Designed miniproteins, single chains, continued (4). Designs and how they scored, part 90

Each design is a single chain, and the fold is of that chain. pLDDT is the mean over its residues in the fold that is shown.

## One batch from the design tools (miniprotein)

Design m15340
Fold by ESMFold2-Fast:
Structure m15340 (fold): chain A 75 residues (1-75)
Amino acid sequence: SAIDHLEAAIAALEAGDYAAASEHLRAAARDPSMPASYRSTLLAMADDLARHPLTPEQRARLIARLREIVADLRA
């Protein structure tokens, strides 16, 4: 599910595995249950993550944002 892929992306980010996180974000964006408004955001996040390694502060903010998206999808 979209939520499972987002949770996997969060776990990958916490482990510092940016390649795995990027792939999970793309998988979440491709899930049919993902709202169109979030698809472009998640794809942009995946692209940025592949191009630019994050600082610890940026990683924490991205994780927090992904947790917000998960909460919204559960609402």
Scores: mean pLDDT 85

Design m15341
Fold by ESMFold2-Fast:
Structure m15341 (fold): chain A 72 residues (1-72)
Amino acid sequence: PSEEEIEGEIYLALVDMLLGVAKATGASPELIKKLEELRDKAEEAFRQGNIEEAKKYVDEAVKLLREEDAKR
């Protein structure tokens, strides 16, 4: 696989891991839905070869989780 393909797979794996953590820690169904939507957008961007776009969606997922943690 190309370096770009490997990088995209890493970003997708990261957002999948974040989803798993959110579900395991009892995040709200609304937050989980938003994370799943960002994961789908990241996958579509990766499929189109747009690694930077995929990274942006992963960064948005991380931001949402940090915002939820800050409410505690």
Scores: mean pLDDT 77

Design m15342
Fold by ESMFold2-Fast:
Structure m15342 (fold): chain A 67 residues (1-67)
Amino acid sequence: LMEPRVQRALLLFAIGSLLAKKGLLEEALELYEEALRLLREAENPDEVLIKAVEEKLEEVREKLEEK
């Protein structure tokens, strides 16, 4: 049904979201970066999904830069 690369990206995004909710921002960042890479490498990239992951990635990145 779905390209295996995209399925993996969605799983990583789901786990990353869970980790972010737990305050594990560094780990969430790594998973979001990998998910975004896989989504961009897909044969027909889903722009809406890519944007959603980018927004979550930016949120986590901003929180990690706050003192």
Scores: mean pLDDT 81

Design m15343
Fold by ESMFold2-Fast:
Structure m15343 (fold): chain A 57 residues (1-57)
Amino acid sequence: MAVLTPEQMAEARRLLAEGKSVDEVARELAKKYGLDPESVRAAIQAAIAAGVLPAPE
């Protein structure tokens, strides 16, 4: 299970609030932090379901 750091979560929240898709945010974080994009995508989706991150679009 991938767990995002508080810094990575803040970055994801900002990008989603700007209207970027979950796939775009996952690729951006994976590139910036050297993470597996599939794991990052799963972590972002879980955080959205938990109400920690805003839903895309």
Scores: mean pLDDT 76

Design m15344
Fold by ESMFold2-Fast:
Structure m15344 (fold): chain A 59 residues (1-59)
Amino acid sequence: MASALAARQARLDEEIRRRTQKLGEAGVLLMKGVEEAKKNPDTAEEILRQAEEEARRLL
């Protein structure tokens, strides 16, 4: 796949959303981070990185 990155981000977003109920608040943070990253492509990497860091602190 030439655009594996885009497909991977979409799959991660869907997986995160489905696991949100099981992971609770940590999953919600990741999901919101991904959604906000999609709204702001310029800061997408920074938003995703912060969301991952916050989720990891809860987990």
Scores: mean pLDDT 73

Design m15345
Fold by ESMFold2-Fast:
Structure m15345 (fold): chain A 86 residues (1-86)
Amino acid sequence: AAAEAAKNLGNVLAKLNRLEEAAEAYNEALELKPNDAEAAYNLGVVLEKLNRLEEAASAYEEALRLKPNDAEAAEQLQKVLERIAK
């Protein structure tokens, strides 16, 4: 589906360190499929690498809203919030 294609494109772009393009692809995936916890988490990772920390925190919060037991998303959110506090 188009949402999966956009998410897969984001994954490839992130591996190539094309982080702004990866964020755009993940945002497109979430526009097409808003309840994709994996796309929300991956968006958070890319935004964190871009030092867009408030947006990264929002993406991780959305991933946790969709998948509350995701310990990895919870840990990344905590780390980003600590970086914002500096």
Scores: mean pLDDT 87

Design m15346
Fold by ESMFold2-Fast:
Structure m15346 (fold): chain A 95 residues (1-95)
Amino acid sequence: TAEQATSYLLAGVIVLLSSLPFFLVFYLIAKKQYSLAKKVAILNLIIWTAVNLGFFLLALQQNTTSIIDLFLIVVMILVVLNELVFAFVLRKRLK
């Protein structure tokens, strides 16, 4: 139960953290610092994609079929997909 709560909390934190840096990029766009915003967006996408892939691979390596592990895998995929959509939107605004 405590481990389950920790896993759900971790998944939620990953989703929020992956979105929060891109919110910072929007702030930089509002400040008209487009070149810096673009660089930060690309760097954040690379870093968070690598982190999420790392967690995804660790979950797969455990060979666990628990509902929690499947939930974490799905969340990690959704986070990466959200980051790609977010980067695409920022690309259009910076061009």
Scores: mean pLDDT 64

Design m15347
Fold by ESMFold2-Fast:
Structure m15347 (fold): chain A 60 residues (1-60)
Amino acid sequence: IDELIEKEAKKAAEEALKTGKVDLEKITRELIEKNNLDVDLEEAIRKLEQLAVRHYIELA
């Protein structure tokens, strides 16, 4: 799961830089549902946001 979250976090950061918009909640929810993950949505969103912000800063 950490690898999947990291991959989506990088993608979200790139999208935010290109378009100025990214829906992290939608991305996280779709990731969980698509991969049938048994995780807490709120915790997964928080983790994805933390990683996406980190990647966003590094890319900017």
Scores: mean pLDDT 75

Design m15348
Fold by ESMFold2-Fast:
Structure m15348 (fold): chain A 85 residues (1-85)
Amino acid sequence: MAEELLDEAREHLVRGLKALENGDYQTAAEHFRRAAELAEASGTPGARSVADTFRKASEYAEKGDIEEAEIYATLALIQLTVLRL
């Protein structure tokens, strides 16, 4: 169900944020990419926008741009929370 996919996306977001905190930028990027795929797979209205935000977080994490990666990851967390309301 769509809600379960969004829950899994949120779990990957949390793991990605922890990886950023630990300086593991490649692991963070992988988690954010998986979160984007799960959000898109949910088919929920607005999920495509959340997936785009996750892809931005992944791109910046891969580049080692920690501040931008954290900003986009935080935005994705807010967007996911709104989708579940």
Scores: mean pLDDT 84

Design m15349
Fold by ESMFold2-Fast:
Structure m15349 (fold): chain A 56 residues (1-56)
Amino acid sequence: SSQLAQLQQDLALNQKTLADLQEQVAKDPDNLILQTALSIVQAGIDFIQSQIEKLK
C-alpha cells in the first residue's frame, strides 16, 4: 500500500538523521540538546517500525 511505502521512506530518512546526530554527539558528547535529539529520533524510528510491522 502507499502507506507502507511512505512509512518505509520515512524510516530510511529518520535512520539517516540518527546517523548524522550520532556523529555530532561523538564530536560534542556533553551536548544535552544533541543527546535529547538522538532519543527523540530513536523513539520515532521505533514507532515507524511498529507501524510497518502492523501493515505486514
Scores: mean pLDDT 87

Design m15350
Fold by ESMFold2-Fast:
Structure m15350 (fold): chain A 81 residues (1-81)
Amino acid sequence: MSEEEILAEAKKEMDKLYEEALKKMEGKSREEQEKILQETAKKMGELFKKVEPLLSEEHREELERHAVGLYVRLADYIEKQ
């Protein structure tokens, strides 16, 4: 697997975690949504740690930026309710 393929698969897995988090947050209290946000952030962090040694510095920065972007979107979703 190329480094670009590893990056793409990691982003796809993070996107899946984001979609699963949104689905879990439906109809939940703000407190429950915040707990889901923290659990999702932990899962994204573990995925990042797993693939980090397989990526160049530039690709690591891109993946980290992608993860942060998804976290911000989840936080915004909670705040807009």
Scores: mean pLDDT 86

Design m15351
Fold by ESMFold2-Fast:
Structure m15351 (fold): chain A 61 residues (1-61)
Amino acid sequence: ERERARELVDEARKALAEGKDPQEVINLASEALTEAIRAGDEELAREAFKLFQQAVEMLRA
């Protein structure tokens, strides 16, 4: 189910680029991270985590 993790990462990236609510991006990135870990895909997990951090930073900025 690595494809599900990638789909969620792509959706989180698009939401971030479109200026959607940072909480939506956090939710998508969190789901992507969980799915990437389940799939054992370290690269996708890192991408999801970076998106999560970026969205959190937007809430704090």
Scores: mean pLDDT 81

Design m15352
Fold by ESMFold2-Fast:
Structure m15352 (fold): chain A 69 residues (1-69)
Amino acid sequence: SKAEEHLERGKQLMAQGRYEEAVKHYEEAIKLDPDNAEAWLNLAAAYSRLGKFGEAAKYGKKAVDLNPE
């Protein structure tokens, strides 16, 4: 799916240290599939790498709320 394609592209960009571009792809994945906890978690990780800890905490909470255990 397009959501999976954006998620995988985001992961590739993260591995390359291209965090701002990874954020864009994770945001597109979430727009297509907002219930994908992995996409929210990866978005949080990307914001953490950018030093944007408020956004990281916000999106990390979304991931936990979608998949609480």
Scores: mean pLDDT 87

Design m15353
Fold by ESMFold2-Fast:
Structure m15353 (fold): chain A 78 residues (1-78)
Amino acid sequence: SERRERAKRAAQRAVDHAIEGDSEGAIRALDEVLRHGGPRVAAGTLQAAIVAAEEAGREDVAERLRRYGEERGLELPG
């Protein structure tokens, strides 16, 4: 569906923004994933974005994304 495709594109943008050091861009994309894909898809995307930020040396972005997850009540996959 268009909604599913939109969520998938937003998920990729969230990861890309996280790698680039744009925490605000990552959060906007994660909000779009949450709206169109729901909390499970958003939680998985958030985890991927946190890992990508850490691997890119963006510790500040990773910390902001963890706070975003807490603020939104998203349960990260273990």
Scores: mean pLDDT 86

Design m15354
Fold by ESMFold2-Fast:
Structure m15354 (fold): chain A 53 residues (1-53)
Amino acid sequence: EKERDLKDIEEAKKIIDQQKKDIETNLSGGARDYYLSLLDEEKKAIDEVKKKL
């Protein structure tokens, strides 16, 4: 139940962290900043879900 949801959240965070690394490696300037900001908002949304569990 709650343990499974927490594992799913941790897995989602790992995916986001990997996407951030890929963006930092492959993009620069405003494109990098824009996509990193989108991933930061996504991670923030996941943290809000975790707080409600």
Scores: mean pLDDT 79

Design m15355
Fold by ESMFold2-Fast:
Structure m15355 (fold): chain A 60 residues (1-60)
Amino acid sequence: MPLATAPAAEAAEAINRVAAERGLDISARATPDGVRVDAGSASPEEVAEVAREARRRLTA
């Protein structure tokens, strides 16, 4: 089991959940180097807001 990607998997799931709730074309996936975010058609500001909300949920 790749322990280095375990926190990244939770972060990617949280980002995908927030993006889906907001109807944004953002997808995230866990990699050995961390979380990779594909913004699709979303603006950098929308990506930042989704990432911020996901981080808030993970640290609450």
Scores: mean pLDDT 75

Design m15356
Fold by ESMFold2-Fast:
Structure m15356 (fold): chain A 75 residues (1-75)
Amino acid sequence: MKEEAIEYLKKALKELEKGNNEKAAEYAEKAAEYARKAGDTSAARLAEGAARNAREGNLDWARENLLSALDTLKE
C-alpha cells in the first residue's frame, strides 16, 4: 500500500515534468487511493490536491503537493 502510493507519486511527478497534466492527475489519484488504504490520510489529501491542481494548470502547487505527499509517506 505505502510503496504503491510512493511509486504513483513518482510517476505523477514525471508526467507533470513532461506537461502531461491529465496523466499526472490520474497517477496522483492512484497515489491518494493507496495512501488512504495505508492509513495516511494526510498524504492522501495532498495527492488529491495535486490531482486537482494539475488539471487546473496550477503546476507549481501540483508539484509542491506531490513532494509533500512523498515526504509524509517516507516518514
Scores: mean pLDDT 86

Design m15357
Fold by ESMFold2-Fast:
Structure m15357 (fold): chain A 62 residues (1-62)
Amino acid sequence: SKREADLKGIAYALRAVGSVLEGNYEEAAKDFELAAKYFRESGNQELADRYEKLAQEYKEKA
């Protein structure tokens, strides 16, 4: 469901932030990419684009 996809997006985004705080940029990038995927599935294109950009940024830091 759209609501389930939104919740998964939020969960992965929060996990990614935790990984950033620990310095685990590779894991953060993967979780931001998953957050973007779920927000896209829920129809939240603005959040999908934001987290896709964050995923790229942290992938470059890893």
Scores: mean pLDDT 88

Design m15358
Fold by ESMFold2-Fast:
Structure m15358 (fold): chain A 70 residues (1-70)
Amino acid sequence: SEEELKKLGDEYMRKVIDVIGEEGDAFRAELAAHPEKDPREILGEQFDRMAERLAEVHKEYKKKEEEIKK
């Protein structure tokens, strides 16, 4: 169970890193595609998307963690 929890934690961390990387890439792409937009507006939209995606990843992690602990 400790080994299963470690593997789950490693999976969770990889997903978090992937989300942060993808949203960072998307932010840079949006800045390049829309130089007419306020960069602060694009940044706000990026943070909102990233927060939602991270919340989903965390929810899935907690569900799987609870299943291992049962």
Scores: mean pLDDT 83

Design m15359
Fold by ESMFold2-Fast:
Formats: structure tokens, C-alpha cells, sequence
Structure m15359 (fold): chain A 60 residues (1-60)
């Protein structure tokens, strides 16, 4: 979960990105909850964290 650590660091340093990052992460979590396989849940959360990280990097 390398992306999670970097994302947390970026949000702490650049709080302006936090609202959108939280929204992206919330949507990913909601989608993952609808999946019943652990593998699908992990893939959805990983994709969501990558999207949030991309946003944070662009606007940080």
C-alpha cells in the first residue's frame, strides 16, 4: 500500500486536496463494499487510491 502512504503525506502537506481525495476514496470504498470477493475489493480500492493520488499530485 505504497500509494496510501504517499497520499496521506500529500494530504497532510497540501490540505486543499483533502475534500476531493476524500470523495474519490469514499466512492471507491462504496464500490468495493458491493463486491463480495476480496480480490475485487482490493482492485477497486487500489484503483481509487491511484486516482486520488493522481489528483493530489496534480493539485498539490
Amino acid sequence: MENFFELSELVNRYPGVAPKVSEIMKQAREEAEKSKTLDEQEKILEKGSEEALRYAREYA
Scores: mean pLDDT 77

Design m15360
Fold by ESMFold2-Fast:
Structure m15360 (fold): chain A 94 residues (1-94)
Amino acid sequence: APSLAERLLAALERLAALVERVVTDEELLERFRELVERAKEAIRAGDIEAAREVFGEISRLVHEAVVRERVPGDVQLELQALLAEIYALLDELA
């Protein structure tokens, strides 16, 4: 079975794939990609506090993108489910 860190990285990759599919704003995508890389580095370093802080920024950016891009409700629910899974995994790692 994958470790909690491996599961967290996989959930982050699923979130990134969904955001890349539905967000067309290149400025939002560039900021999102930078935050994803920072989150991956924090997770790999075992710095759960830094990872949680970066995920707070990711969550805010996803909410901004949902409003600006008028993301459909079913996709919004999928994004919220992925964010909730990530936060639950971060709590387990803390």
Scores: mean pLDDT 85

Design m15361
Fold by ESMFold2-Fast:
Structure m15361 (fold): chain A 56 residues (1-56)
Amino acid sequence: AKYRASTKLSKVGSNEVIEVSVEADTPADARRKLQSKIEKEYPDYYPGAGKVVKLE
């Protein structure tokens, strides 16, 4: 099965909000990939509540 993890990111000290997502074969892998992506590409952003959906 394939899963998509997504969350909204808010920029520190700004009103900017963006949405990011990743896909993986398990919900746990999707969450881990999303966290890694945020830490590497969006270090100045803080995440809101994330969600994981099954894509099949």
Scores: mean pLDDT 80

Design m15362
Fold by ESMFold2-Fast:
Structure m15362 (fold): chain A 96 residues (1-96)
Amino acid sequence: NADVLRGLADIYLGLGKLFESQGRYDEAAKLYEKAADLYVQAGDFEGAGIAYSNAARAYEKAGDVEKARTWYQKAADLYRQAGNEEKAKEMEEKAK
């Protein structure tokens, strides 16, 4: 169950990276959001933080600076839940 959710999240994360490499930033961001939701359901807060930070970066590249800011803030919260204060602070800086 949690292992299946993490496996699905990893697939969506990989697809997001593929679409981002093709310049398909809006589609990549949505795939990263799906990955993050699955990581949260699996209790993998570090994986979720990575996925939300990737979504935020994709929204920045798509020109959606307001969504990027929101997703960086969500990534910061998840990194903090994972005990990764360094990454949480990095994401908070990007959300400014």
Scores: mean pLDDT 89

Design m15363
Fold by ESMFold2-Fast:
Structure m15363 (fold): chain A 77 residues (1-77)
Amino acid sequence: DEALRYIELGERYSQQSIDYIRQGNFDLFNQYLSQSSDHFDRALEIARQQGDDDLIKKIQQLRSDQQDQILKAIMQR
C-alpha cells in the first residue's frame, strides 16, 4: 500500500529529526521534520481519496505523537 509506505518514511524522518534535536543540530532537525511532514501529507491525501477513515485517524495520531516526541526531546536537552 502506497499510503503505508509514506507513513513508514514519515516515521523514519520523524525519528531522525528527533535525533538531530538531541545533537543540537536544528538545521537538520527542520530539514528532516519537513520531509516527515511531506510524507504524512501524501499518506493523508491518499487515505482521503480512498475514503479510509481509519487510516486518516492513524495518520493524525502519528502527527500528534510526533509533536509530543519533539517536545520531550527539546525538554531533555
Scores: mean pLDDT 86

Design m15364
Fold by ESMFold2-Fast:
Structure m15364 (fold): chain A 106 residues (1-106)
Amino acid sequence: SSAQRWQDALDFAKEMGVSVLFVLADPSLLDDPEVMEKIQEAQKYILAGKYEEAIKIFEELTKEYPDNAWLWYRLSEAYYLAGKPEKAEEYFAKAKALDPSLVRSR
């Protein structure tokens, strides 16, 4: 179900120590309607379990906005949900390097 997919995404955020506020919003991207539309499409693919399609969108967005920690985090999450934890860890490390504040000690 879409609720289960959302829970899986939240479980990934909790496992990585990511703040809920970081997961739910990136205000810097919300002012660009085209970027927001692509993010919404990728999120729909995640909820449908179509992780490869979501990965393609986030890979495109990370190439266009390589300094945006939230996009690298979303790419990491998509790889984790696709069952590719090594790539998820690699891209999460990149997100954390760009914005160390996304991770909070438990």
Scores: mean pLDDT 74

Design m15365
Fold by ESMFold2-Fast:
Structure m15365 (fold): chain A 67 residues (1-67)
Amino acid sequence: SAEAEAAYEEGLRYYEQGKYEEAIEKFEEAIRLDPTYAEAYRNLAKAYEALGKLGLAAAYYRASQEL
């Protein structure tokens, strides 16, 4: 949906700024709006990895593979 894409794009902007917590909120919003949004799962995993939360990163990478 347009709303999921908008949330995802906001997440990418926060990620590019190093604002990983804000990026996570936006990627989670994108997934809430579109649970099949594989790109949002991958970037959520990358943001958790950037914060050193490797277990969460691994879980979301796996979730993206199942879509």
Scores: mean pLDDT 88

Design m15366
Fold by ESMFold2-Fast:
Structure m15366 (fold): chain A 62 residues (1-62)
Amino acid sequence: ATELIARAADALAEGNFEEAQKYLVEAGLSPEEAQRLVERAKAGMSPSDVYREARRLYERRK
């Protein structure tokens, strides 16, 4: 899960929004959560901040 979230952040840094969303969903986020994070990245949220938020969302599911 953490590795997939890291891959999503790397994809966002490269501008690969489709790959980022795919990795977030594979990590266990809902499609809605993944889409919102990608939209926030497009709006200027850093890949590092997206990584941090994705990890919080994932950890809440335990």
Scores: mean pLDDT 80

Design m15367
Fold by ESMFold2-Fast:
Structure m15367 (fold): chain A 64 residues (1-64)
Amino acid sequence: EEAAEGARKAAEKAGIGTPGQVSMGAYDAPGATDESGLGAVIGAAMGNGFGTPEQAKEGARLGA
């Protein structure tokens, strides 16, 4: 959705994670919007840093 797309683009500009990692984390993350800013995208990237898509979702949820 647009929220996940916005989070992915924001993460790319901030240099946080890869598009694939952020998309996976943000796909089912509440508040993952381009306007919610770095909070949501950092959460997604941190989640992916834990190694699994499920952890990425939790990271995005916490960041949002």
Scores: mean pLDDT 50

Design m15368
Fold by ESMFold2-Fast:
Structure m15368 (fold): chain A 112 residues (1-112)
Amino acid sequence: LELQEELAIDLLSLHPLHKEGIVLANKVIVSYLKNQQYEDAFKLSKYYSNLLKEQFSDVLPDNLDLNNVEDVILLKNTVIKILEENNVSKELVNNVNLFFSNYIIVLQKLNK
């Protein structure tokens, strides 16, 4: 799992929309959630969401707080809209949606 996390980070740092990187990140986050490792799930989720925030910074508010569920939803909606408008593969769009769904769950679990 740790090796898969390192590979996901390496792939996504080079290409934030790398399909295999997103798939690996989702697999790792789901494993952390299943094991109740919410802080580990949060660290990886926040790392990737920051990469997406940087990639789409020109269309996002300057004060976007990735610890805030509403701001994460805004990031999700913005990224998905741009990917759909550029006819990106449904598989990639679905994996990005899955990532944000899991990130919202992580944030909710940390408030317990």
Scores: mean pLDDT 86

Design m15369
Fold by ESMFold2-Fast:
Structure m15369 (fold): chain A 92 residues (1-92)
Amino acid sequence: MEVQKAVEDARKVAEEARRIGTEALELSAKHRDTPEAQRYRELAIRAGRVAEELEKAADKGTVLGIDPETLRKTVERGRAEIERVRQELAAL
């Protein structure tokens, strides 16, 4: 029960991270010849890393092999990082 909820949370946050990463990448392309383009690209990379880490953790959580507490902490770290990325993206 706890593992299933954490896996579901991880996948949901990963999907949000991929969406934000795509948005940042599109903004990087739009502002390609500006100093801000590199910042958008950096935010896209950070969001992509969060998505990949959460997707990997969710896959391992689906098969007995990851501690539920470890998965929960990974989800919490992912949420915090994506919130930071969202705030930085909004400030550009």
Scores: mean pLDDT 81

Design m15370
Fold by ESMFold2-Fast:
Structure m15370 (fold): chain A 71 residues (1-71)
Amino acid sequence: MSEAMRLEAEAGVHEIAAAVYKLIGDNKEAAEHYRKAAELLRKAAELAEGEERERLLRQAELLEEEAKKLE
C-alpha cells in the first residue's frame, strides 16, 4: 500500500465515523471527523497528479461543506 492509498483509506474511516455521529445527532463530533477526512484527502492529493489530484481535492471540499452544515 502506498502512502497515498493509506491516507485515502484513513479518510474513508473518518467519513464513516462522521456519518455515524451525524446519524446519532452528535453534530460536533461528525463535523470534526469530516474535517479530518478532508485534511487526509488534501495530503493524498499532494502525492497525486492530474485528474486524481483534482478528484481528491474536490472530495475534500465536499467534506468541509458537510462539516460546515453541522455547526
Scores: mean pLDDT 86

Design m15371
Fold by ESMFold2-Fast:
Structure m15371 (fold): chain A 82 residues (1-82)
Amino acid sequence: DEALEYAQKGQLLFNQGKYEEAIEYYKKALELDPKNLITKNNLAEAYLKLGKYEEAKKAAEEALKIDPNFEAAKDLLEEAEK
């Protein structure tokens, strides 16, 4: 699954502190699987790590549109709105 491979590469880069590169791979994963809740949440977290609060907020809100009960996205939205 190419979407999963891109998401996993993004996660590896995120764990290395390479947040801008992680975002690139998360976006590639979402082009193939636009409703992947975990990848949308990971994208929001990567934006938050870079201080891109508006982008983080938007990605978290998109995750919550898919699942309004996704606690991780609620937590990210709260952090992005500070």
Scores: mean pLDDT 84

Design m15372
Fold by ESMFold2-Fast:
Structure m15372 (fold): chain A 63 residues (1-63)
Amino acid sequence: SVKEYIVKLLEERNVKVDETDLYAAKILVERNASKETIENFIDSLVDKDTTGYTVEEVKKYLE
């Protein structure tokens, strides 16, 4: 699923997400976004130095 793919990429790339990024991720899940769109989104976060949500928190938010 889109949610599982987002979670996998966040874990693999060790990316933290802020509240705005969480909302964007939820929109990607609701719109059934393509793998390419998801990868581009996660790649945009890799260089972002942020205090953010853990993968467990992201999983709960995307439920």
Scores: mean pLDDT 76

Design m15373
Fold by ESMFold2-Fast:
Structure m15373 (fold): chain A 60 residues (1-60)
Amino acid sequence: DEEELRRRLAQARLVLTDPRHADTSISALAYALGFPSLATFSRAFRREFGRSPAAVRAAA
């Protein structure tokens, strides 16, 4: 479901930009949001937002 995928990616972006979650690993976040691997999550996130999850967190 494309809508559900987009919602999960939007939720991930909020966590990545929240300083209270700076210590949360990107792999743990991907797994918690139901992605089968960090690689799958990173590709989907970059496709949706134009940047990797690590780059988005670094910019926050």
Scores: mean pLDDT 82

Design m15374
Fold by ESMFold2-Fast:
Structure m15374 (fold): chain A 62 residues (1-62)
Amino acid sequence: MTPEELGTRPISREEFDEAVREGVRALIDAVAKTYERLHGNPEEAEAFRKRALEILDAEEKK
């Protein structure tokens, strides 16, 4: 790792937590879309995505 290529500022704890939440939501969506493409069942893929997002939102609110 060369310091000259690091124009990136250190991220704050709050920015890190926000990025993690966004990343998890994006991952859930990507997994659901991949499942739909592999199995051709959009209803099951949507049910998975909805369930996973509900769990994530519940954890964020506790």
Scores: mean pLDDT 71

Design m15375
Fold by ESMFold2-Fast:
Structure m15375 (fold): chain A 70 residues (1-70)
Amino acid sequence: SRNEILLLTIKLTIGSTRYVLERIKERKKEALEKGDLEKAAKQEKVAKENEEAIKELEEKKKELEEEIKK
């Protein structure tokens, strides 16, 4: 069904966003180790944006899973 395709798309998007978030956290750590506070602050901002996006996607995933079970 369309809902199953949407669920798969959301799951893939969560996975890719989590991968990007881990790379951002790694870059922040490297920036802090080098004393690049400006770069570390920019990476932290992007990390928070990606964490919020993951939270929203997880909520949509849960709603869609509940709809499919009906």
Scores: mean pLDDT 87

Design m15376
Fold by ESMFold2-Fast:
Structure m15376 (fold): chain A 118 residues (1-118)
Amino acid sequence: SIVEKASEYLEKIRQATLEEAMELLIKFLEDFINEVRKALEAKDYERVEGILTVIVGFLRAAADYFESTGTEKARKVAELLRKAADEIIDAMDNLPVEEAGRRTIEILEKLIEELKKL
């Protein structure tokens, strides 16, 4: 399930060095983009909504972890993750589920680009 996948991803990030955690984070965000795309292609909008909810929880939990490491770079990662989570929530609240799914892909792609610049 997507919930189990997100939980496993968080455990891997928490066990990694900061550099490894960053690489894992990017990979896991790419995996989440792929899961949203698959649900959108299947027109399974209940699954889209469920995946977006899990992604928001993942981003917030990952942000808490990065902030806890106490480095300036990790604090910037946490800020980017929280901003992305807030933007996904805004999309879920204000857009039809299909559009919120597409908007989430754009938010996560931009997040990956910003993380790669750090």
Scores: mean pLDDT 90

Design m15377
Fold by ESMFold2-Fast:
Structure m15377 (fold): chain A 66 residues (1-66)
Amino acid sequence: SKKEKQKKILEGIALLLRGIGLIFDGEYLLEHAETEEEREEGERLIREGERLIKEGREILKEVEEE
């Protein structure tokens, strides 16, 4: 149904936006990292963001394939 499709689109978009935000935060942290712990956190945020983007893309692909 149209409503079900819209919900999946919003879910996919939300995951993409969250993932992009985490990658931005992680890259910013790595650029300004003064400690090994800050570097590890930046790398963790980037990996988490990439995972969320992949999940969001998979949801959106599912909706696009008729």
Scores: mean pLDDT 88

